Designed miniproteins, single chains, continued (4). Designs and how they scored, part 67

Each design is a single chain, and the fold is of that chain. pLDDT is the mean over its residues in the fold that is shown.

## One batch from the design tools (miniprotein)

Design m14298
Fold by ESMFold2-Fast:
Structure m14298 (fold): chain A 75 residues (1-75)
Amino acid sequence: SSLLESQAKELLPPLVKLLKHPSESVRLNAIEALKLLAKTNVGSEVRIILGYVAKYDENEDVRKKAKEALQEIQS
């Protein structure tokens, strides 16, 4: 549905902001939300975002979670 595709695009900017939140718990939740968008028309953008988080997040657990999410959506 084009409505679901539009909604997925609208969710990306606020989720990217949550990935920059000072709370690791908030960033972990944002990664889970991004995984749900991986099967939508923004899946390529999600892979780029998760790859960035996996490489550059300050917290080791957040980086691991993003790397695991990236592996799951690429399978």
Scores: mean pLDDT 81

Design m14299
Fold by ESMFold2-Fast:
Formats: C-alpha cells, sequence, structure tokens
Structure m14299 (fold): chain A 64 residues (1-64)
C-alpha cells in the first residue's frame, strides 16, 4: 500500500476541520488548526499532520 502524501493528509485534516466547525468548535480554534496543518503540509511533515489531526479530534470531543 502507498504511504499517503502530505497533500492527502492535509485534505483529510481539512475535512475533519469542516466536521469540527459543524460540531461547534469555535472559528478561532478551527483557523488555528488549519494554519498548523497547512504549515506542516508545506514542510512535508506527515507525522506532524497526523499528530495535529489527532489533537483536533480530541479538542472536538472535549467541546461536546
Amino acid sequence: PATPTPEQLLAGGLALLEEAERDGLPREVVDRYRERLEALAAAGDTDGIRRVSRELVEETRRTR
């Protein structure tokens, strides 16, 4: 199986951001996560994108 690209992981993270905003995560928090994900994708840091995406999921769970 092919390893996901930074672009593919970013797309997944952005989809999670859309869901998180819909679930009530504040826009300021969503914007902060988006900036972090975009910066990591630009750097090619796939492990960083995965870490931030997991943080986003946990943040969204705590908001509920």
Scores: mean pLDDT 81

Design m14300
Fold by ESMFold2-Fast:
Structure m14300 (fold): chain A 83 residues (1-83)
Amino acid sequence: MTYEVDESEEQAEKIAQEIIEEVKKNGRFDAEIVAPSKELAERTGKLIKRIASQEGINVSIKYEGTTMRVTAVAGDVLLEKLA
């Protein structure tokens, strides 16, 4: 699923809430988020991580220019295989 964000923090907050809801229902969330700039992508990613962490959800974001590849899981679940 692909999301788009603008300069408004409201879009980032909405996406964070959708991530929280999906992780609570399905245990995992994977999506791409497209921002109009690299700076806004980083700001959006930080805000999403902050909001999700308050609900015990771990968010990993890979930045590819203005595109963010987002993976979210419950805080008790590892994003990678145990070493």
Scores: mean pLDDT 75

Design m14301
Fold by ESMFold2-Fast:
Structure m14301 (fold): chain A 93 residues (1-93)
Amino acid sequence: MKEEAIEHAREALEHLRKAAELDPKSEHIKAAARSAENAIEALEKNQYGLAEHLLKGAIENAKKALEEDDLSEEAREHVEKAIEHLEKALKAL
């Protein structure tokens, strides 16, 4: 459902923004947040194919942050929660 996808994408974005505040040097967290913001806009405009692409991009960048970036434990927890919500948003499409 569109409303469910938007809700989960917004929750993911809040977690990504908190992670970016904790570790502002992580370009992957910034990229994930940007993709999530763009996915929310695409969902609001009923552009579901674009939203799917952007949600997948946000998940990929969030996973890269966990794998490649030197994150604090608190930032890591926020990124992990963001991935859970992004995956739920994608499933709700």
Scores: mean pLDDT 90

Design m14302
Fold by ESMFold2-Fast:
Structure m14302 (fold): chain A 64 residues (1-64)
Amino acid sequence: MSRYEELVKLAEENREEAIQRGIDLLRKLYPDDEVGLRAAERDLSAVTDPEEIARAILNLEEKL
């Protein structure tokens, strides 16, 4: 199973956990960008499509 497929499944089964994973990654990548981090957290929390949530998390993981 690909990482993307795992993240899609997580977002479908537990959206709150998927969003929290994305927020945790955003905080690790942008600890000093308070304004950008707050905007990104709001944008991620507004996403309802599991595939879009999974793509966002995967893109953040790739930046680590």
Scores: mean pLDDT 80

Design m14303
Fold by ESMFold2-Fast:
Structure m14303 (fold): chain A 73 residues (1-73)
Amino acid sequence: MEELRELAERLVAAQAAGIEAARAGDEEAAARHAEETRRLLEELRRLARELGKEEEAREILDEISRARIEAAA
């Protein structure tokens, strides 16, 4: 459980940094953060499946998607 939460926190931080970089026009930094976000997301999904916490991981994904939509608005 702790590992799943730590991955989620890192994922949220990476996504937020990517959004900020994109807003600042730093395309390379935004791309780097996007790659980190994708990697962490894949690892989060894998760990969630191994732990049987797929539903909880889905909630975390929904939060991340919501934050992205709000930032884009």
Scores: mean pLDDT 75

Design m14304
Fold by ESMFold2-Fast:
Structure m14304 (fold): chain A 61 residues (1-61)
Amino acid sequence: MASPELREAGARGAAEGLARAPGDGQAAGKTNYESALAADPEASDEAADQAGAYGVILAGG
């Protein structure tokens, strides 16, 4: 199974699935969900301050 076309389509499907939020805190994954939101500052404006620090590190690399 070395078809790059299928791999590329899979990546798009995964990203679209995340945007749709298939798990709306249904399986007691609140703590894990909050941790995921903290890792994605784009989703939270409050975490934008920390996102700036991350950007500086990436830019410095």
Scores: mean pLDDT 48

Design m14305
Fold by ESMFold2-Fast:
Structure m14305 (fold): chain A 91 residues (1-91)
Amino acid sequence: EREKIEELMILHAEAWKALVEKDFEKAQELHEKLLGRKVPREVLEKVYEEAKKRKEELAERALELARKLREEYGFEKAAELLEEIAELLRK
């Protein structure tokens, strides 16, 4: 189960990274894999616009989650992806 949770956390981070990179096609594919159904592109675009308005807050939250995943769970790959997301949001 721990390995499945780690894989799920990595998938969540990859989906979020695709969204902040504005790769909406990849974001759709990854979110569909996570949710078992297609998320409309317009919904993902709206989520991105809201994320852009809150970029500093979301970057701080991503870094805090990365720290927790690394220190408490040892999920290094997921933590690294969240750190990349924070860097992308701050640019």
Scores: mean pLDDT 82

Design m14306
Fold by ESMFold2-Fast:
Structure m14306 (fold): chain A 76 residues (1-76)
Amino acid sequence: SSDDLRTYFQQQMREYRSISRSMSTDDTRSYVTTRLQDWTDYYSDHDPDLSQQIRGMLQQIQRATSRDQILSILDS
């Protein structure tokens, strides 16, 4: 269901934050960008609203200047 999908997405965002905890800003950006691009590609046909939200997150991540800013974007 859509609710299960969005719950799974939020769980994955928490996992990305956990994994990125010891990474540099640039390594965090590369890591989360790759994962979010995979989500966008998969969900473009299944949940267009979620796909659009993820594209917005990707744009914010590209403009982020610190790891803390990237991790904050994953919490939204």
Scores: mean pLDDT 81

Design m14307
Fold by ESMFold2-Fast:
Parts: structure tokens; sequence; C-alpha cells
Structure m14307 (fold): chain A 88 residues (1-88)
């Protein structure tokens, strides 16, 4: 969980700096780690994590500011990681 959260923070900082290539690369690595956690987690924890992510993406979709939208997604992803880590 800690490495995935670090990669999400690094992706957000790259996005704020306008480095879209680095932001995408860091985000992809964080998502791969979270996918492995989801595959290892019990179904109940996986469903809870997916619901947190779904709500975060829905909320981010309402934001006109790309950075603010990304901050909402990153916070949601970190909460999903906490749920998965507690279950593992």
Amino acid sequence: GEEAKKLLDEALEALKAGDYETAAEKNDKAMELMKKMMEAAPEEAREKALEILRKAYAEAAKEEDEVKAAEIVVEGAKKAIDVLEEAL
C-alpha cells in the first residue's frame, strides 16, 4: 500500500508541473500495484475498494479543474488502498 500511495503522490506532483508523461507513468505503476492488491484481497474488501473508486471518479467528473479532479481521484485511491491493506 505505501509504495502505491507514494506513486500516486508523485503522479499528482508531475501533473501539477505539467509533466503529463511522468504523471501517466507513475499513475499506471500505482494502478498495477492496486490491481495486485485487489486480486489478493477478499471479495468484500475488493467490492468496498471499487465502490470508493467509483464515487471518487464520479465526483472528479464534476470538477472543471483537472488538478482538483486528480486530487479527488488520488484521495479516493488512497482510501481504497487502505481498505485493501487492512484486509490483507
Scores: mean pLDDT 85

Design m14308
Fold by ESMFold2-Fast:
Structure m14308 (fold): chain A 86 residues (1-86)
Amino acid sequence: MEEKKKEAIIRMLQRLGLSPEVAEKVAEAILNKDEKALEEIYRSLTPEEQEALRRFLQIEDDVNTALDLIREAIDKLVKEREKQRK
């Protein structure tokens, strides 16, 4: 569900100090893997906002890995419950 991932990214970016409008644009660029759009956004930001975005991008891979692990764990739990359903 892309909407849920987008919402999570926006919330994290806002906690790091980005405005809602900037956070939404960044989230869309990240989800679309649009590095060019991210570069344009980054150049329009203040130094403080640039540091916030850089920090987010450094931890984005960790967040995505965690989300994938959670998804796999849920899938395994669902399959176990289905196997026990007799």
Scores: mean pLDDT 71

Design m14309
Fold by ESMFold2-Fast:
Structure m14309 (fold): chain A 85 residues (1-85)
Amino acid sequence: SKEEAERMAKRAREALEKALEEKASPDYIRTIAETAFAEFKEAFPEAAELIDRALAEIQRALDAGDIEGAVRIFEETLDQIVALV
């Protein structure tokens, strides 16, 4: 349901915000994105292609040291998943 997607997106954002406040490593930010998106793929299989593309883009941004880019992609993708469901 959309309400479930919104609750999951809120938890994912809270985990990311806490990690950024604690100055977490790029590897830890990647782990947060992978974990959240795995849960979304299980709950909303219709979002799988969107999630797979987003994960590839996040990985590319993090490999380039672009943490802000990775965070933006993650947050935009959460909004797109909620809109899709």
Scores: mean pLDDT 88

Design m14310
Fold by ESMFold2-Fast:
Structure m14310 (fold): chain A 65 residues (1-65)
Amino acid sequence: MSDEEIKKKAEEVAKEAAAHARSLGLEPDVDGMFQTAKEKLKAGQKPEDVLKEMKDQLDRAARLM
């Protein structure tokens, strides 16, 4: 996966994670989400797995508020 592909996929993951955060009443840290997605994708994780992990984390945060 090239740096350009990683950036594009990280942007897509961050956008979906941010939308999910807003649906839970959370304020999305879009820049932080983008950086986290970029790092995980560089580590060889699949975009769908990264998105699932981020959504699971957001669900946990909302539940424990």
Scores: mean pLDDT 80

Design m14311
Fold by ESMFold2-Fast:
Structure m14311 (fold): chain A 114 residues (1-114)
Amino acid sequence: LFGEPLEGLETITDFEEAVEVAKERPLIITSLGINVSDLPKLPGPLVVLVDEGVLPETVARIKELKPDAKIILLYTEETPEEEIEAHLAAGVDAVLKKPFSTEELLALVEELLA
């Protein structure tokens, strides 16, 4: 999912630009492409998208570093139930099945940040 923009969303790959954007609006990021230790430096509301290829230990680390972050697990019909359960146990706040629309993602983000 890193480097692939969702239709209707802009992809930001520069950390300093992400900090500036986060001052004005909620930031949706993937757990790839940035150092997770830099997550506490992002101001404002944060939603982190994780793929099933991201380990549950990484999810737990994100929650440790930024407890107020909301984490969405992106999964497919082929993702084992045990994998989804492990991620939920590690701190995932919501799950979203691929393929999904930008509208479905934004609705879930608004619900999590409400």
Scores: mean pLDDT 69

Design m14312
Fold by ESMFold2-Fast:
Structure m14312 (fold): chain A 87 residues (1-87)
Amino acid sequence: LKEVAERRRKAEELLGKMADTPEGKRILDLVQEALRALAEYEVNPEEGRKRLDEIMAELDKLAKENPKFKEGAQAAREYVEAARESG
C-alpha cells in the first residue's frame, strides 16, 4: 500500500541521516533487533511478539529520557510498524 511504503521511506531517510551518530547507531541496533523479532514471529508468534514489545518499550524509554533519541526512536517505530504491516 502506498501509505505504508511512504511511511517506511520517510523513516529510512531519517534513520540514514543519523546513522553516523552514537544515538543513531543505538537506534539502528534496536531496528535490527525488531526485524529479527518480526522474523521470529513467523516461526514462534508468542516469543516474537514478546521480544518486539520489549524493543518497542526500549525505544519509548530512550525517546522520553533523551531528546537526541526522540526523532530516531519515532522513525524506528514507524519503520518497524510499516515492515510489520507489509508482511
Scores: mean pLDDT 78

Design m14313
Fold by ESMFold2-Fast:
Structure m14313 (fold): chain A 87 residues (1-87)
Amino acid sequence: MAEELRKELRELTLKAIGEVIRGIGYEVDGDLEGAIASYERALRLLDEGIRVARKLVEMGVPGAKEDLEDLERFKKLVEERLEKIKA
C-alpha cells in the first residue's frame, strides 16, 4: 500500500542521512576507510530508496516524482564526495 511504501522511503532516507553524517564524522577524524564505508552504505540505502520512490511514482502518489528527483540528486552528491576521497 502507498502508506507502507512512504514509511519505507522515510526510513531508508533517514538511515542514508545517518550514514552520511557518520561518514563526515570519520572524515573529520581522518578515518578515510570509515568515511568510505559509511558513504558506500549511504549509497546502497539511497539506491533502495530510489527503487521505492519509483514505485510510488508508478502508483501516481502526489509528491513522489519530487522525492525521486531529490533522492537522485542526493545520490550524486554522495558519489561525488566518495570519488574525491578515493582520489
Scores: mean pLDDT 89

Design m14314
Fold by ESMFold2-Fast:
Structure m14314 (fold): chain A 94 residues (1-94)
Amino acid sequence: MPSVEEKLEEYAEELRALVERLREEGLISDAQAERLLAQIDEALTQDLESALRTLRGVAEELARIAREKGDEGTAALLEAMVRSLEVMLAELER
């Protein structure tokens, strides 16, 4: 099993790819994409708990945007990622 740090980096890469895809599809603006990418990059410079909370926030925002735009598949994927990040946060609090 990958470490929490490896999973965090993997989720950050998945979120970056998804932000770029949503920008290319016109579902988010260039300004929204730039802000979200900056938040993902900043998360990787934080402690594990803060990084997980930041990535969860990005995933939650992207899930809301996807649902608003009618991309239910992308919204479901992001909601699953949010749940996974919440589990990882709960494990750190034990």
Scores: mean pLDDT 82

Design m14315
Fold by ESMFold2-Fast:
Structure m14315 (fold): chain A 60 residues (1-60)
Amino acid sequence: SMAEEEGKKLVDEMVRNKSSQEQISQELQKYANWLLEQGLSNEEVSKLIADFVSYYESKK
């Protein structure tokens, strides 16, 4: 999905910029809030954010 692709790009950009784990968590939370505003369910957003966290962990 576009949300999945955009979230992974966000993680990639923050890793490239050497953002801290805390900064990445804050940015993912902002992205989660934006996805909720776009009409995604809490369940869908929670799953996407969990996937993005796992993706980040795989890259550090």
Scores: mean pLDDT 82

Design m14316
Fold by ESMFold2-Fast:
Structure m14316 (fold): chain A 88 residues (1-88)
Amino acid sequence: MSPLLEKLLSLTDPEERQKFGDILEKIMKELTPEQQGKVRELFNVLESLWEAREAGDEAAFAQHKARLEKLLSDPEVREIVEKALEEL
């Protein structure tokens, strides 16, 4: 598992999750439409991953985790996520 995915999965505090979302929204305002699309997909997948984990839906969790790993394989997406985590 990538170090970034481990950090994202370690966000168990609702306040930290909200702060991370707020930071991503702020970053998105300065991105191109293509980059904004990638970041929106990342955050939607991440929220779905957290919800699946809390619901105990192992199948949904595995599906969202695989999708998130694929998104994090994009260097541009990784740089945006790393920047957001540094502001957290």
Scores: mean pLDDT 82

Design m14317
Fold by ESMFold2-Fast:
Structure m14317 (fold): chain A 115 residues (1-115)
Amino acid sequence: MLKIEVPEISSDEEAIETVVEIVLTGMEEIERIDEEHANSPDEAGKTLEIMGVSVEMRGALQEIMKQLGISEEIRREFLERLDEARIEYFKTGDKEAFKERVREIVREALEKRKA
């Protein structure tokens, strides 16, 4: 079972890189689960494991957003954009494009928290 440790965030740059690492770690774990279940008819087991990773990842992201003082409305938009980026990554496998997209999403959320 994946466990994500959320560090104490001291800067916007640290927040950006921490979110990238959390999302990437979660996506790599989901990809591993998909590969392990590729030859298995256990769709329910696969779904439960993927849900577990998603819950852990979302919990870690919510903790970071709380530390940064990001409003619930901005947090919803942020999470929705991350979901879109994750779907793109699953289709393309382009890790560098995914990392850059996540950085952009975090920067936008940080800018909006004071706008």
Scores: mean pLDDT 78

Design m14318
Fold by ESMFold2-Fast:
Structure m14318 (fold): chain A 91 residues (1-91)
Amino acid sequence: MEEAKKKAIEAVEKAYEEIKPEIPEEEKEEVDKAIEKLKELIKQSKAKTAKEALLEAAAKLGKEMANELSEEAAKYVEKVVLLAYELLEKE
């Protein structure tokens, strides 16, 4: 469980570093806050696999931050989640 959460967080951090250069400056603060919240939700997950922890956290993030993220910021958060999932698939 703890190792699965660490793998999910590492995948999110690696994905965010890859996506970060393409994020407009005005969206970076909102995206950064959302990624930090995503990592916090992963830590709270009861999932046994890194992929399940990531998907569960992403679903919760969408519900909790629906009124706080711009449409543009939400697109970058989604790109990070999708890339993180791809990174976990290749292990």
Scores: mean pLDDT 82

Design m14319
Fold by ESMFold2-Fast:
Structure m14319 (fold): chain A 96 residues (1-96)
Amino acid sequence: SAAARLAEAEAFLEEFVEELEKLIEEGASVSKLAALGVAAALRVFAITGSPEAALTVLEGVDKAIEYYEQGDIEKAKETLREAAERAVEIARRHLE
């Protein structure tokens, strides 16, 4: 069902953001963060069928990496959370 796919995408993105926030705090490489962002975007597309939701995740991770490279850890985390919330809203509209 649409509701089940939306719930799966939301649960996945919550776990993804928590994992990426931890990796950022641990000083993970930009290459590792970028690869995880691509994998997450593909997973969101597989769950939701929404290219816009998938691209929102990808663009959000890329923007978070920009803040991370600048040393702004809090802004990087905020950017990831905002991107995940936007992706869920886009997926909801796509599935309704």
Scores: mean pLDDT 90

Design m14320
Fold by ESMFold2-Fast:
Structure m14320 (fold): chain A 91 residues (1-91)
Amino acid sequence: SEREQLDNLLSVVGALLLMLPSSDNPEVQTLRAKAEQAYHEAEAALARNDLGSAKAALVRSAEFLRQAHELAGDTGMAETAAKVAEKARAL
């Protein structure tokens, strides 16, 4: 179901947040904060079964994480984040 796919994508986004290392780069710090905010918005939307808001928040979180991992030099994690955003948009 769409809900099960969104729950799975939320788990992947959570992992991408945990795998983003601490950085002295202020751009990475700002993107991490934005990704964390969007992640919590997605959790809240899923808690009230608002799939549309959850999808939009997951896309935003994944896009911020793509940029953060790219700036941190992890192209593999950036590609994973990009795929999460694409999967969420396709739902």
Scores: mean pLDDT 90

Design m14321
Fold by ESMFold2-Fast:
Structure m14321 (fold): chain A 87 residues (1-87)
Amino acid sequence: RTLTFPVVLAKNETLTLTLKDLPAGSKIEVKFSKGKAKDVEVTLDGKPMKIEGDTATYTTTEAGDHTLTLKNLSKEDKIYAAVSVTT
């Protein structure tokens, strides 16, 4: 099962999402609008997620709740992203 939902980050906005009841081995992806990942700080449970191109990815090792935090560091741009969780 994959759940995908859009998020919009205003300038200097921090968005915090609680991802509840994920099984171990769940894949979390955050796909940013082209060229915008460089202006976003992405953490899961306070740990930086790996960013490759315009996508941040993490695979959970523990079951349960996880906190995803997205911070738009840009003073110029609103940033669009899609969060996908695959279980």
Scores: mean pLDDT 81

Design m14322
Fold by ESMFold2-Fast:
Structure m14322 (fold): chain A 80 residues (1-80)
Amino acid sequence: MLTEEQKQEIKELLEKILKAAEAKKYEEAEKILKELEKLLKEAGFDETFVYIIVDGFKKVLEADNIEALKELVEEVLKRL
């Protein structure tokens, strides 16, 4: 069960990743992605789910695919 504080922190990190990627600040987006991975693990998300999501984010950031990045953000938000 996620606390409201954890949900808010995850939402804020997702928004920061999206804004950094839209600004083409990929190094910043990658740093925020590492913070998101840590927070998802601390929040008790399944390790396999965390791995799939983080790998997905990494691939769409490397591909500069903002549309796919937005879809991944929405997928994570649906699970909060």
Scores: mean pLDDT 82

Design m14323
Fold by ESMFold2-Fast:
Structure m14323 (fold): chain A 65 residues (1-65)
Amino acid sequence: MATRERILEAMGEVINEKGLFGITEEDVRRVAERVGVSVGTVYRYFGSKQDLAQAAIRAGYAKVP
């Protein structure tokens, strides 16, 4: 799986655990650690944590309405 898809999958797991509301910079750091990349690499693929969260939902990795 490409790095972008791995980031979306890991973010989807975080959203499924916590819900979309209350996603923080700490959650983005956990996603980066889970994938094995830097937070800077995550933001290179996605402009913001909001864009990242929406992309994970659209890709089907999260089920939060």
Scores: mean pLDDT 78

Design m14324
Fold by ESMFold2-Fast:
Formats: C-alpha cells, sequence, structure tokens
Structure m14324 (fold): chain A 96 residues (1-96)
C-alpha cells in the first residue's frame, strides 16, 4: 500500500524529532520509576530513556527497523515499546 509506506516515512521522521526532544527532559529519577513500577505510561517513559541512551545515528537505525516492522503490520506502539525497552536495558547496563 503506497499510502501506508508514505505514512511510515513521515512517522519515522516525527519519532526521531520527539526522541531528540525528550532526551533533554529525561532524568535518573524517571528511569528509576520505570524500573520499579509498571505504569500506563511505561512505553512513554521508556521512550524517554531511549532518547537518553542512544546517539542520533543509533536512533536513525532503530527508526529504519521500525519502518520495516510497520510495513509488515507491526503497529507504532509496539515498535516504540520495543525501542524503549532496549534503551532502558542498555541504560541500566551502563549504570553497572
Amino acid sequence: MKEAAEKGLELDKEILKELLKLADEVDEEKVQEIREKNLPETQKRLYEALSKTHTKEELIEWVEKGKKALEQGINADVFLGALAGLALEEYLRRQK
């Protein structure tokens, strides 16, 4: 579906911008809260952790992977949750 592919490209661009914006607002207290609690906003908080733990180049690579996943029928929420989870895991690993 051509329209779906075009929407995916625009979504990837917006996701990257939001990740970079949230990177400035993420702090250790928020990451700690995510670790100890499952909240309705868990994906959003993990998404913030992603922006803190990854470089712009790494985020672009993850966005490209998400683009392929969306084309294969995986929705944006699942994609963002997966990215945020990986970012949180990497963040906690580096804190060791």
Scores: mean pLDDT 48

Design m14325
Fold by ESMFold2-Fast:
Structure m14325 (fold): chain A 84 residues (1-84)
Amino acid sequence: MREEARERAEELVRQARELAERYVKQARQGDPEQALEQMAQEMQRLLDEAQRIAKEAGDEEVASRAAGELSRIAREAAERIREL
């Protein structure tokens, strides 16, 4: 159970990194405000999914770790976009 939840959470973190790079690229193409807004919505969806996985597994540590990684990825990407 815990190992499966961890693997699913790690997959969400990987998806978040790919998503962040896509939105940074989109922002460089001329729409930073739209990219920021869309990225925030997508990242929130991934955070909700990570919370659901942890609740099903009964492992709050997995949720906390995934949420921390997702928040860091989102913050770093948003900072990169704002500096364009």
Scores: mean pLDDT 79

Design m14326
Fold by ESMFold2-Fast:
Structure m14326 (fold): chain A 88 residues (1-88)
Amino acid sequence: ASDLRWLSPEELIEELRKRGDFRTAELVERIVEALEKAGIKVHSLSLWRSPSGVVGIHVDADDQEKTREIHVEVGAELAGEEAARRRE
């Protein structure tokens, strides 16, 4: 996971799925869909893991501030949906 840098949304999602990281792939997919629905073009993505285990994701898009806001909102929504699915 240390070398996933400057990939297209499709390339990053495919690579994450090949590695068995379906949760991060779903998060990336929802972020891209939310940005495109808001009229924002996503150019590339980078994903990395720090030695401390923190996973970072960077989205290169037309509006970087709105991209960060949507990332936080989508992440919270996905976590809520996952918790609801596990409860049932």
Scores: mean pLDDT 65

Design m14327
Fold by ESMFold2-Fast:
Structure m14327 (fold): chain A 79 residues (1-79)
Amino acid sequence: KYLVDSDLFGKIILEKVGDSYKVSEYIEDNENSGIKLPIGTVMSKKEVVDTPDGKKTVYVFEYNGKTYYIEESQIIKEL
């Protein structure tokens, strides 16, 4: 289980599914963003190679026809 603290969705718990993650639950909603991913949303792992900081791993999902992502650096182990 992994905690994500994101300005986009607040604090959510992710569970690992294969080489990616799914939304397990919300700890703290971010009401200001207007984005609330359905529980069970599975993300797609993607590597972005053309960045100033080099290669980054991101987890992408679609909400209301727009593509969003979480950087791997935002995924923290639950303590």
Scores: mean pLDDT 70

Design m14328
Fold by ESMFold2-Fast:
Structure m14328 (fold): chain A 60 residues (1-60)
Amino acid sequence: VDPDLVARFLARSKDLTPEQVLNLLRSLPEEVARRVAEGILADPDAHPGIKEAARRFLAE
C-alpha cells in the first residue's frame, strides 16, 4: 500500500470520522500506520479532527 496516498485520502476525507481514522490506523501494519499518520500531520489541508486522531495514534 502507498502510505502517502492513504494519508492524503484520510486527511481530506469528508465521510470518515476521527474515530474511524484512528481505528483504520490501528488495523494497518505498524510501520505503514506510522507513515500514514505522519503524512496526515504533514498535510496542511488535513481536517483538524483527523490530525488529532493521527497525533493520538502516534502517542501510543
Scores: mean pLDDT 79

Design m14329
Fold by ESMFold2-Fast:
Structure m14329 (fold): chain A 92 residues (1-92)
Amino acid sequence: MEAEKEEEIRRLLREAVGLYARLNNLPQAEVDRLLAQAEAEIDKAKETESLDYIKKGLQAQVTALRIRLEHPEDSELALAELKKAHAELKAA
């Protein structure tokens, strides 16, 4: 159901922003600001894209960021996942 997917999207978004902040050593105030901006961007994306598409894109970003954080030398895998997420967003 749509409400369930929106909650999943919010969880993935928080995870992605958190991982991104850790990779870039951002302070909590900047994390809070980025999360608010990202939530607004997702709300805009919902107007033109399906929730399944948005969720899949966020899942790919979380995977890529997690790999990057755990294995910083293995940037090839992180780059491949980011390219996939970008292509899915662009192809919608």
Scores: mean pLDDT 73

Design m14330
Fold by ESMFold2-Fast:
Parts: C-alpha cells; sequence; structure tokens
Structure m14330 (fold): chain A 98 residues (1-98)
C-alpha cells in the first residue's frame, strides 16, 4: 500500500539518521533533526494526495527546504546535502511506486 511504501522510506532514512546522530556534534544533531522533520512533512503530504502534480510539488518543496537548511548550516552544510540527497532519492523512488 501507499502507507507501507511511505513507512519503508521513513524507516530507511531513520536508520541512517540514527547512525549519524551517534557521532554528531550538538550543531550537527540540530540540522539532522531538521532534515528528518522535513522528510516527515513531505511524506505526510504525499500520503494525503493522489495528484501527480502535487506529489512533484511536494518533492520540489522538500528540495527547497534542504537548500534553505544547508544555506544556514555553516560547516554542517555538506552533512545536510548528503542527507538531503539520500532523502530525495528515497522520495523519488517512493513516488514511482505510488
Amino acid sequence: SKREIVEEVFDKLKEWVNEKLKTASPKEKGVILKIEYLVSQALEKMLNTDDVEELKKTLEEFKEGVERIAKYAGDSAPLVRELGEKAIKLLEEAIEKF
């Protein structure tokens, strides 16, 4: 089901997030959690729409959110981009399965 696909995406991202959090500084933890929250918001929006254009819009809004976090992340910007790129790929794969 669409919910099962969304849960699989979130679980995969959460495992990666939890691994990164083990060695992250307080500042890095802040940006990691912001990305996790942004993914949760995108997945919730995706669950609540069957419109392909709204799904694409949600993905673009997620990409914009990642860039906004990266812009203000300073030294943590590479980590934000790495996590963001991984999340974008998972979200794109989920949309294709919907």
Scores: mean pLDDT 81

Design m14331
Fold by ESMFold2-Fast:
Structure m14331 (fold): chain A 75 residues (1-75)
Amino acid sequence: DEGRALEAAEGSRSYRVANVTDDKTAEEIAEESKRLAKEDALELGLPEAEAERIGEKVGKAVLDSVKAMEARAAE
């Protein structure tokens, strides 16, 4: 059952993401996101240079987003 396998994988992924972001700094969250984006790009067959560039962009976007949320929460 593809639906059940996907649900189990997504449940595991969501639980893992929640645990790895628990008590992490914005920089740690951004670094993890950068690493995952680079790995995903490499799995899609993109050149290493392109995968690194995509990782950098995702990491920066995540860092900026988390910092913006922290600033809002401080209000």
Scores: mean pLDDT 66

Design m14332
Fold by ESMFold2-Fast:
Structure m14332 (fold): chain A 67 residues (1-67)
Amino acid sequence: DIDEGVALVALGSILASLPEEDRERFRKAYEESFEAGVETAREIAASFPPEEQELTERLLEQIEKLL
């Protein structure tokens, strides 16, 4: 929703303010942790109603695009 969108934009701005070297390190560390988190989140979301599964997937995709 709009609050989540604002948070994602803020995170993107923070990442953009980091030096290129620090952004790359952050991205690599987060990518490895994110993959494990995504797998777990999808397993949990499988028990949710379809509407909530869609929202979870969109949120994960939006976060991935910021990295």
Scores: mean pLDDT 62

